# Ledger of designs, part 46: designed miniproteins, single chains, continued (3)

Each design is a single chain, and the fold is of that chain. pLDDT is the mean over its residues in the fold that is shown.

## One batch from the design tools (miniprotein)

Design m9679
Fold by ESMFold2-Fast:
Structure m9679 (fold): chain A 58 residues (1-58)
Amino acid sequence: MKEYKVLNVAAPTLEEAREALKREVEREEKKGWSVVGTNSIVGPDGTAFVSALLEKPA
């Protein structure tokens, strides 16, 4: 059985959001989590929303 969680980051730019998500992912990978998917959306005002789906053995 696997456990899953989602990391979400919002930032004024896509570059800032991706950098913040990368740091969060690196912290979670040290705890045994692995990335299985990512998504990024930029709103009409330029606000970026990025997410990563993580898994680990239960």
Scores: mean pLDDT 82

Design m9680
Fold by ESMFold2-Fast:
Structure m9680 (fold): chain A 71 residues (1-71)
Amino acid sequence: GAQESADKAVAALERLGRPDDAANVRATVDKLIAQGKEDQAKAFAEGAYRAAEVAERNGDLDTVIDTSSAA
């Protein structure tokens, strides 16, 4: 679900040394779930996780920030 996707995104961002970005992803997902927007929360978390994986592979932390803000 959205929480599982958020957990993966948070873990990936924390591994990249981005704890503030990880906290923002969690807060955004929790807010969307509270609003009944679980599908949107899941899509956001999955986007953040993919961005974190790309950044980890390429060393581009700005990609994580941009995608997390846009998703």
Scores: mean pLDDT 75

Design m9681
Fold by ESMFold2-Fast:
Structure m9681 (fold): chain A 85 residues (1-85)
Amino acid sequence: LDKLSEEAKAVLEDESVKEEVERALELGRRADALHEEGRLAEAARLYAEAAELLAEAAEKAGKEELAEYFRQLAEKAREMAEYYE
């Protein structure tokens, strides 16, 4: 999720969405830990949730292209979660 963290930095400058971005990054870090443990389905579900929160934050910040990117990322993570379950 290094890529997710870097993309989230662009949204962090908008204080109105700071809480959503912080929650998304926390979920991303938890997902990374689960992935390292081989708990792939659980990791993918947290990745999807983090990406959804970043998409919402990007929309509120007026960054529609970034919001669409995060929605695509969340969809891919959900597909991976289903594959591993």
Scores: mean pLDDT 76

Design m9682
Fold by ESMFold2-Fast:
Structure m9682 (fold): chain A 92 residues (1-92)
Amino acid sequence: GIGDQLIDQGIQRIQDGNFGDGLSLIRQSMRIYVDNGNHDRFIDAIDRSYTIITSQRDQVDDSVIQQVRQARDYARQGNFDRAIDLIDQASS
């Protein structure tokens, strides 16, 4: 679905070093996953995002890594609204 397309595009943007655009696309997909009740896809998407960002930690601010890490932790606790808020902050 469109949520899956946005995640794939977001990860590609992060891989290309465009963290702001990548995280913005991920944030959009997260809203779709929550709206559709696809919580497992939401958690998978944030885990994948954290993995790719930490693979490029030398090129990204520690604050961004920390925000994505906290978003992952909140998502795993079922607090999807807080997870989305943290990714929105990280994309700024």
Scores: mean pLDDT 85

Design m9683
Fold by ESMFold2-Fast:
Structure m9683 (fold): chain A 63 residues (1-63)
Amino acid sequence: DPLLEKLLKAGFPKSPAEQLVEAYKKGEITEADIERAITGLKMGADPEQAAHNALSLAEAKKK
């Protein structure tokens, strides 16, 4: 899966990376939300927290 490989290469552990891939496949998050999660990780956020923040922001925008 190219998206999973991209997230792993960016520094996400397997579990947070798989959560983001699953949400993207379900249409719950966009590519922009994934890039935001990657940016958060690069800025020193915990990987699980960065993934959760991206999912929460996407869900708030859909509501």
Scores: mean pLDDT 76

Design m9684
Fold by ESMFold2-Fast:
Structure m9684 (fold): chain A 58 residues (1-58)
Amino acid sequence: LSDEQLEEALRLAEEAARAARAGDLETAKRHIDQIRSLGAEALAEYTEREVAKIVAEL
């Protein structure tokens, strides 16, 4: 993964968390799928777990 791809993946992870807090789970899922498409599988799994925690607190 290039530095640019990692930076984009981190941005998508933050946006997924924001979408989840707003109750927009469809957008959160799209961002997680984009992280996976960049090849950042471990970050995608981490973000998926964080989104699940946010949803559990709603």
Scores: mean pLDDT 83

Design m9686
Fold by ESMFold2-Fast:
Structure m9686 (fold): chain A 98 residues (1-98)
Amino acid sequence: MIDVDTAIKLAEALAEESTDPQVRERFREIAETLKKNKGKDPVKETAAIFALISLAIDLAMRGEEETLRKVLEKLKDDPEAVRILEQAIETGRWLRER
């Protein structure tokens, strides 16, 4: 289960560490959508979390290892954030090999 606060933390960290302006803006929009809908709209929360994970998987597929490594280091004291991001990285790597 993905906690909304953990998803916000991940989206903000990914926005901060991303070098591509379009990717940075998408993660920022995801973070804002999660904050706006937290406790108000579970469908929008779920959709935003899905968008977050999908974009993280896309970065891993593209080999954006430096960005992902920086986020893992930044969030190292949050085991759920680390677990979610590691799963996204492994999924992206798996898809890259297929």
Scores: mean pLDDT 84

Design m9687
Fold by ESMFold2-Fast:
Structure m9687 (fold): chain A 45 residues (1-45)
Amino acid sequence: LEEDEKIALETAKKNVEDAKKISPEAYRYFKELYERAKKGIEQLK
């Protein structure tokens, strides 16, 4: 649904913040996922 993208992005962002405290490798992984998803969506808006 329309809000699914917003929820997914918000969740990805929170995962990045949590991952930063858990491990640098998790942080890097989730940061890349979030950046890719966010850029794709933002360029279409």
Scores: mean pLDDT 73

Design m9688
Fold by ESMFold2-Fast:
Structure m9688 (fold): chain A 55 residues (1-55)
Amino acid sequence: MNEEALRIGRGFRTALVDRGVPQEKADEAGEEVVRLLEQGVPPEEAIATVRARVL
């Protein structure tokens, strides 16, 4: 994992928790965003895809 992908995933996880998503679900969603980013998916698309599944 690269540092930028990890930072984006962490920020997304924090945002989900702030919106009332359970910590375990937010952690899983953050990890999925990092995985998509490492596979070359653009940040906006990765976040939108995972957000649609948890929200």
Scores: mean pLDDT 80

Design m9689
Fold by ESMFold2-Fast:
Structure m9689 (fold): chain A 78 residues (1-78)
Amino acid sequence: MRTVTQLVKENIIVEKDGKVKVEATVPAPAGTQVLVRLYDENGNLLAGKAVTVDADGKVTAEFDVPKGKYRVEVRYQA
């Protein structure tokens, strides 16, 4: 199996302390475990959550973050 990394969204701007809500479609079967990774604008990994692909091929995750600019990626086995 190969690990696949998919960019979900970049240039996510949080103007004051709040949340980054992530919703992504992943080309993997329902029940696949996916790691959602949150990065800052300099490419530093800040947080990760393991989530499961739903019946519609989607994953959802939410992160509490300070003001800043963020990027989100998902990783899964293909």
Scores: mean pLDDT 76

Design m9690
Fold by ESMFold2-Fast:
Structure m9690 (fold): chain A 102 residues (1-102)
Amino acid sequence: MEIALIRIETERPLSPEAVKAAIDAVEKAGGEVLSVTVRGPRGTHVAKTKDEAARAAQELGATELDIVVRMDRETAIKMGEAAAKALEQAGEKVVRYDVGVV
């Protein structure tokens, strides 16, 4: 078991619904979400819940999510893909995503 960081960057500010969809996709894939760092032009917020992350994304005009997940690295890559796909299905344009071990 490792801690992995899923970093996702979008072309436009994230909607609250898209943020929730990405977190739900990670949790549905079996990841334990420990925190979500929401970053935008108005600042950065470290959220502990899905609803907090969604509110922060709207307030900050966020284009970047850093999802910290407790899981094995191989599973974290699959969760990163699932989160990126969920954002795209919610109408967001994903510019970049990567998965690293923290």
Scores: mean pLDDT 83

Design m9691
Fold by ESMFold2-Fast:
Structure m9691 (fold): chain A 86 residues (1-86)
Amino acid sequence: AEEEGRRLAEEARELAKEAMLYLNEGDLEKAEELAERAIEKAEEAARLTGDRSALAFALKAKALIYYAKGDDEKADELLKKAEELE
């Protein structure tokens, strides 16, 4: 339902924000795990609502984590996907 999708989108945004906090602390493993969970919830939200904004946000968060890991190729792919959703 639309309301369920909206809840999932907000949960995805909070997980992505939490991932950024762990990234800033240097905990790349936790940051990546949280960003992956954010993407999973955001994909379901997009499926239920058609709104891809939370998914774009979660993908950008994961891209920043990959840049921090030195995985520029994967980071660039994630940013391109996020841009295509906006």
Scores: mean pLDDT 85

Design m9692
Fold by ESMFold2-Fast:
Structure m9692 (fold): chain A 50 residues (1-50)
Amino acid sequence: MKLTVTSLEEALKLPPKVSGEIAGQKVSTRDDLVNALLHNPGKAAEVETQ
């Protein structure tokens, strides 16, 4: 499923494996996504889950 993630709460509800991008940074896990959101406040992530 494809979705836009704008908050840590949204990211934490995702499965452990994701594929996505935030601010030019690729993410492949939920933990990577959480860290990317923390380092890019106010940015939205485009992610795809299995």
Scores: mean pLDDT 79

Design m9693
Fold by ESMFold2-Fast:
Structure m9693 (fold): chain A 55 residues (1-55)
Amino acid sequence: SKEEMIRRLREEIERLDRLIEELRARAKTPRDETLVLLYEIVRGSLEWLVERLEK
């Protein structure tokens, strides 16, 4: 269902938030910073999808 999809997407966003936090805490190189940026972009895309599904 739509509600189930939204719930699952929000769960994945929370997982990404934890991953981003961990990566930021241990960032050592410009590549690590790029990886954080990529995950932030993915998170933004999932947030946009949730917002769209809620309408």
Scores: mean pLDDT 84

Design m9694
Fold by ESMFold2-Fast:
Structure m9694 (fold): chain A 56 residues (1-56)
Amino acid sequence: LGAGQRRALAHARLHVPEAAEELEAALRAGDYERAIRILVERLGLPEEAARFLVLN
């Protein structure tokens, strides 16, 4: 995983640990739209920030 993707997972593990497994699965599958939705809807990140983390 990229540095931004690892940061997204660390954030999920601290704040919404139940979402962290789904986020990791989406990132490993290359389903970046799914990963962005998880960060926005379940972690409350702005879409721009979620997109930056997932694509880096």
Scores: mean pLDDT 86

Design m9695
Fold by ESMFold2-Fast:
Structure m9695 (fold): chain A 92 residues (1-92)
Amino acid sequence: SAKKEIEEWEEKIKENPDDAMHYILLGEAYKKLKEYEKAIEYYEKAIELARGKDPELEAAAYRLLGEVYEEMGEYEKAKEYFEKAEELQEQA
């Protein structure tokens, strides 16, 4: 259940607030519920935490952000985020 996943990841984030992967997984759970605004917030937090430390994880979060904007019909924003992910993959 996506609701159970959210509760579990929110508790893990309280214990380890600097773990970017937990924010990605929480964003995925919100995306499954079509709660796109919350999914975006958590992917953006994952990007913030991964920036300058984990370019592969930062690129993954940008790609997921692009996917959310595609699902919302925001194709221009989706393209921008996919391009950012590709640039980071070249640096990794």
Scores: mean pLDDT 85

Design m9696
Fold by ESMFold2-Fast:
Structure m9696 (fold): chain A 80 residues (1-80)
Amino acid sequence: SKELEEMVEKFRKDLEGAIEYLKKTAPKELYPELEELEKEFLERLKEVEEIEDEEEQKKGLLELTGEVEERLKEIWEKAQ
């Protein structure tokens, strides 16, 4: 599905952009945590891309989006 491919690419770009932004604004002590988070979610995104059912893949992508937003918020709160 073209919509699914666009959602996957958006997730990847949004994650990469958020990590880049946080690395510019957060203390260097948080860089390993940010890099590990990026690696984890990119690996989980690959697992979602392997789901053959389009509705299950959409659900998996929405769940990943919620989880990444929560974990980025926690790191942001540590950076303050």
Scores: mean pLDDT 83

Design m9697
Fold by ESMFold2-Fast:
Structure m9697 (fold): chain A 70 residues (1-70)
Amino acid sequence: SELEELRKDFEKLKEAFEYAKKNKDAVTLRAILHEAEELLERAKELNDEELVKEIEQFIKEIKRYLEEYS
């Protein structure tokens, strides 16, 4: 299903974020932020309020990391 694919994409993106944090790769972190914002739009179209909240929280974490270490 589209929801199952979206959750799988989100899990992969979270793994990429952990890797980018370890390497302090700001370019990759900004790319991950862009992909997370695209996932958020997809989640909103599917009307999955819980997934929307999870992705919004993830975006806040990425932004916090970029602010703290820039």
Scores: mean pLDDT 85

Design m9698
Fold by ESMFold2-Fast:
Structure m9698 (fold): chain A 88 residues (1-88)
Amino acid sequence: HMARLRAIITYKEPVSEEDIEKIRELVSKYPGARVRVEGNRIEVEAEGTREQVLELADKLFELSKDPRVEAMALFIEEDGKLVAAALL
């Protein structure tokens, strides 16, 4: 039983080094988590137990409260099936 999280965080302006560092620090506790930066967008992918990916999703959701964040999309898959999605 493996769960996967994919998050896409879109900022109102091009992503700063501070924004990238903040996200990398947050995901550093999750082995194998990947962070990709493209213009005003940060993409996070992580795999683990359901409990681990839900914990990460909650932490990423807190980032949506930053007024510099324009939009956030969160997707959780279990056993290759989409089980949860949030668009903020």
Scores: mean pLDDT 81

Design m9699
Fold by ESMFold2-Fast:
Structure m9699 (fold): chain A 55 residues (1-55)
Amino acid sequence: ALPEDPEVLLGELLGAVGERDFARALELIAHLLSRLAPDDPIAVAARALEARIRA
């Protein structure tokens, strides 16, 4: 199950990126973005990270 807390989700996302598990990182980014406003600093950072993973 995915964590509900945005701070815990961010920690899991950083862990997935560190492990190079980009499929999980993209799932965590999508879940995080569904909970945050588009202008939230965490949402902005998550979108930038998604773009780098997809490049």
Scores: mean pLDDT 77

Design m9700
Fold by ESMFold2-Fast:
Structure m9700 (fold): chain A 74 residues (1-74)
Amino acid sequence: MEELRRRALEAIRAVTEDGSLKPLADLAKWAAKEGVPEDVLRQAIREAGAELGLSPAATDALEQVFLERYRAAK
């Protein structure tokens, strides 16, 4: 899941640095198209958030937004 990890890190970095949700939305659409299981996606977001130093609350909020976009895309 190297591609998922890379995309998750890029998406969260875009949110934290620029406030941009577009890469996060693009990741959700990509994950839905690739058939990535929701639990795997959730774990990748949590791991990327922790790696980038986000608080648990911020990581949880991003996970929620991401899952809403993922579910809408499939």
Scores: mean pLDDT 79

Design m9701
Fold by ESMFold2-Fast:
Structure m9701 (fold): chain A 108 residues (1-108)
Amino acid sequence: MGLREQAEAYKAKGEEAEAAGDYVTAGEYYRNAGELYFLLGEAEKAKEYYEKALEAYTKALGEDDVKVGLAKINLAGAYEALGEKEEARKLNKEGLDIFFSALEKRRA
């Protein structure tokens, strides 16, 4: 049950869910894989799986869903770890704007 082994398991489950057309479940598994790769210091793999999670959530839930906003914030963290500060700043702003807009619609 090492972090790498768990990340590989989440990657495989995400691929299975995506093949089945279950994009919400695919997004959750890809996000978990990305987070574990991030904790392992593997920023390129973290970026890859956060991108897959963002794509899956966007396909399932649409661009303005809170999960899409949170996925952009996660992806910004991976870009920052890679030294891509401008892309990280852009993604963080987009993610926060979506996240707060989604919460506002629910509370209004």
Scores: mean pLDDT 87

Design m9702
Fold by ESMFold2-Fast:
Structure m9702 (fold): chain A 61 residues (1-61)
Amino acid sequence: SLRDALSPEAAKALDEADTLLKQGNVEEARKKLREFFIKYEGLSEEEADRVAEQYIAELER
């Protein structure tokens, strides 16, 4: 899985975002996901925003 391919730091960042989503703190989760995709996936700010929104939408299904 994606998580199994991540460094410990990247996996922790993703876990923190997942925890915020479970708490209903969508705004903070979006910020952490955006930072994750920029830092660990090398995406632009615009691309990271789009991917973060898609990730949240998929989890809410």
Scores: mean pLDDT 77

Design m9703
Fold by ESMFold2-Fast:
Structure m9703 (fold): chain A 105 residues (1-105)
Amino acid sequence: ERAEEGVRRAREGGEAGDGAAAARGAGLAAGGAAAALSGEAGRRAAEAAREAARRSGTGGARAAAAGAEAAARGAEAGDAAGAAGGAIGAIGGGADAALAAGREV
């Protein structure tokens, strides 16, 4: 539920050209997947983050994708700490990606 909302927000932000909204959506999706220990939600968050990383090519976007993947793996394994760590990485990477559009964080 929360993870799906995050994925939708990420897509809407991307369509609007709002990198900050897209990054926040991806972080929310990863966090929701981790909280629910939902591998499916985690995979969806990881897919959204990977697509953003391909399009932007920034280090922050790649970090967001890696964090989302880690969150998905932790959720699938029932590892709450691993899932939470991945989600934190995804949120940080997403923020970096949004701010790297002409700025340093």
Scores: mean pLDDT 61

Design m9704
Fold by ESMFold2-Fast:
Order: sequence, then C-alpha cells, then structure tokens
Structure m9704 (fold): chain A 92 residues (1-92)
Amino acid sequence: MGEVEPGETAEEAALAAEIAAGVAAIAAGVAEAVKHDKEAAKAMAEQAEGSAESARRNAEVAREKGEEAGARAEEAARYAEEAAERARKYAE
C-alpha cells in the first residue's frame, strides 16, 4: 500500500478503536464517581471526548481496509461517543 503506514492494518485500527472506546468508558465511569467535583468531572469528560475522537479516526481507517474490521471499529466508535456524552452530563 505505497507510503501508507505498512503496520497499520484493518485489525490494528479496529483494536485501536476498541482500546479508545474502553478508555472513554473508564473516563465516563470516573466522571460519574467524581460528579460532585465538577473540575475533576470536566477533566474526565475531556479525556472521554478525546478517546471518542481517536476511536472515530481509527474506525475510518479500519473501514477503508476491511469490512469486518470496519464494522467492529464503527461499533467501538459509537460506544466511545456515547461514553463521552455520559461523561459530559456528569460534568454539567
């Protein structure tokens, strides 16, 4: 695949999206646990949002390289985006 990152396979991109989704979910859980500390909750919401953006980027890469991996990464990105939205609500 030319100059494209030769180590970035559809499987690697899907795994990266799944890892990012896991980080977003953990950040959302921490935001809930610290929801009475709005500064800490906002920091966790920012972390969850960043992880959701990472999951979405990896889902785009996975979709370009493999249909099955793309579908898995898309599900992970959606899950990460839902986690980020939950974290934002705890920060409000």
Scores: mean pLDDT 82

Design m9705
Fold by ESMFold2-Fast:
Structure m9705 (fold): chain A 65 residues (1-65)
Amino acid sequence: MRKAELAASIISFRAMALGVKAEVEVRGDEVIVTSHDESEELRERLKEAAEEIGKRYGVKVEFRE
């Protein structure tokens, strides 16, 4: 599995676990996370998790709102 695909899967799982409305897409070697949740706290928690996962797997993560 490509590192970007693995990172995207883990980020998607975390979004589900946190109950955050988000879309996670892989574009080439990058992961794009788009959050549609109205909760700023939940969006921030997902962003932090996505950034940590990106660093761990050496994958570029873009967070969008």
Scores: mean pLDDT 80

Design m9706
Fold by ESMFold2-Fast:
Structure m9706 (fold): chain A 80 residues (1-80)
Amino acid sequence: SSEERERLWEELREAVRAGDAERAAEIILKLLPDEVKKDPEALRIYVETAVQEAGRAVGLPAEERRRLAEEVLRTLESKL
């Protein structure tokens, strides 16, 4: 539902603000379309975009957003 997606995006912003890569990966896994899960390059772009947008929304510096995106991608790949 749209309400569930909005809640997941709020939860993602909270996880990103906290630097919680494990929680961010769990939330992104729930947001991921099935077609993106099958394409490693699409997965990387999706994760980087989601973490960058959430990080900008909560005021994280560019270096922290980049580092967190890398950690989230690694964590999420371990769950697939």
Scores: mean pLDDT 85

Design m9707
Fold by ESMFold2-Fast:
Structure m9707 (fold): chain A 68 residues (1-68)
Amino acid sequence: GSMEKREITIEVDELGGTAVALVAMALAVSRERNTVITVKTKKVGPDLEEARRIAEEYGAELKVEVVD
């Protein structure tokens, strides 16, 4: 592989306030490394844009997966 990345997976029923807080905490503990954060959620809320902005500021990749 090209670059070694840290992977963090967060599972929530809705991507909103709690999920954004979890993403922010995950990014805070991994800020010095390339990180891929995968959020598994049943519903995507308006806070997705804020979560993406926080990820970009920390140099992390945010992936959102909609699950049953």
Scores: mean pLDDT 67

Design m9708
Fold by ESMFold2-Fast:
Structure m9708 (fold): chain A 59 residues (1-59)
Amino acid sequence: SEREEALRAALEGAKRLLEEGDVEEAIRVFQGVVKAAKELGFEEILKEAQENLEKALAS
């Protein structure tokens, strides 16, 4: 699904932002992915986005 691929790409982009120290932007992107994945029922993406969001918030 194009939407699923887009959310996976956004998740990977947010991980890179977190690695580069752009914590605030990474949090924003992870929150967006969590919301969209929950609404669309992409449970695997939702779980990964939530785990990464928690890591970003702990930074």
Scores: mean pLDDT 86

Design m9709
Fold by ESMFold2-Fast:
Structure m9709 (fold): chain A 68 residues (1-68)
Amino acid sequence: MLEKEVTAGLARIYIALGKRLASQKDYEGAIELYEKALKLAKEAGDEELVEEAEKGIEEARKKKEEAE
């Protein structure tokens, strides 16, 4: 389905942007983007993207705690 392909593509973009913000130590922004990616990945039914987004959220939250 075209809508699922577009949704999965958007999820990948948000994951990439989240990784970029995390590398800049913007963990709050990274978490926000990963949460958007997670929602889109679940909507697309892409379990691989769901797992990647969830790991991104976990790692970014852990780094945010360390940066306090």
Scores: mean pLDDT 82

Design m9710
Fold by ESMFold2-Fast:
Structure m9710 (fold): chain A 55 residues (1-55)
Amino acid sequence: RKFPKLSDEELEEARKKLLKIFPEEVVEKIIEYIKQGKYYEAHLVLLEALDKIAE
């Protein structure tokens, strides 16, 4: 299924949810990659951050 680019409003909601779990530095890196259309890189940053929490 083809997913459209996230709107700025959807990105802000995602940012708020991520800030509840991750440090601001990590969240901003994820959002920056998403804004650049680098969804794969954003996903890798998210996985790395989850691994650090799962330790």
Scores: mean pLDDT 74

Design m9711
Fold by ESMFold2-Fast:
Structure m9711 (fold): chain A 77 residues (1-77)
Amino acid sequence: SAAEDLALRQALLVRIGRVLTEIEQLYREKGSSPQELADLREWINAVVEKAQNSKTNEQLEEILREAERRLEALRRG
């Protein structure tokens, strides 16, 4: 239903935001350089713009998976 699709969209956007916040926090905690933080900020802004411009929940799920893969890689290294 349209209401269920809207609820899923909101949930995906919240989850994307949380993942991006955790990535930024980990970059700060590991003592990333000003250049690394600037590059991360540009990537975060691009992900946020892509998410806002997404037309389907499937596009948001792919964006979430991409962000989660970056978070997982950061936690391992």
Scores: mean pLDDT 89

Design m9712
Fold by ESMFold2-Fast:
Structure m9712 (fold): chain A 79 residues (1-79)
Amino acid sequence: READELLRKAQKLMEEGNKLFKDGNYEEAIKKYQEAIELYQRAIEASKDDPAFRYWAELQLAQANINLKKVKEELEKKK
């Protein structure tokens, strides 16, 4: 399914973003989280007829938005 491929790619981008965030590369982490958010949104749209998959993808999207907010807050602190 296209939705499964999009979710897998988004999850890989989240892992890359998390690593960049831990390494202090905040600007690159922001880019990875934004790309992941876009792919999670596309996966949700591609899974309209699968409520369980959609619910799981929405939880992942929420986590991506939380991580994006956290990295932007750290960038503002200029750590």
Scores: mean pLDDT 83

Design m9713
Fold by ESMFold2-Fast:
Structure m9713 (fold): chain A 80 residues (1-80)
Amino acid sequence: SDLEKGKEALENGDYETAIKYFEKAIEKDPNNAEAWTLLGVAYLKLGEYDKAIEYFKKALEIDPNNVNARAGLKAAELKK
């Protein structure tokens, strides 16, 4: 799946490729909080903190109890 390909790219440090696959996953399912969270992680790894914050907040709109999105948001806000 696009989500799995994105995770593999993220693990390999290919953040640009990871972003493309997570965007494709979101196009198919806009309510996939995991895909939004992983998109935030990829932008955080690239140092694009404003985009990371935006996508973690989007994940939390879908799933307010998402531990990974909450942790990612805190990390991105502390870097800004």
Scores: mean pLDDT 89

Design m9714
Fold by ESMFold2-Fast:
Structure m9714 (fold): chain A 65 residues (1-65)
Amino acid sequence: MLDAELAEGLIRMAATALGVEAEVRVEDGTIIVELKGSSEEKKEEFKRLAERIAENTGLRLVIRE
């Protein structure tokens, strides 16, 4: 499923809910996330949620720190 706009929105909401500072973009079926700040535990929880969103939407995920 190619719901790029939905995936971007869900990942942005996840970052906000977890208190993770992140920029989110979608380009050519890839979700690009740039992590700016957070605790390691919150980053791990966010990464798991982002991976699940990417898997469910059929998009690739790239996370940068």
Scores: mean pLDDT 79

Design m9715
Fold by ESMFold2-Fast:
Structure m9715 (fold): chain A 68 residues (1-68)
Amino acid sequence: MLTEEEAKALADSLAAQNGGGVTKEQAREILVALGVSEEYADELVAKLPGDTLTAEQLRELLVEASRR
């Protein structure tokens, strides 16, 4: 599981590479790669409005997933 520091570093890096945000598809793929089930990853990204996540939203998502 990711620590909060690892989640922050990953979110900041990905957001910077993608012009300040990431798509829900990219966020889902990252969660699954980290060991989150596809069903739970889909639920987490579906809670968010729009089709993209800010760096802050991505960080919060990764931290939430890492708590389980």
Scores: mean pLDDT 75

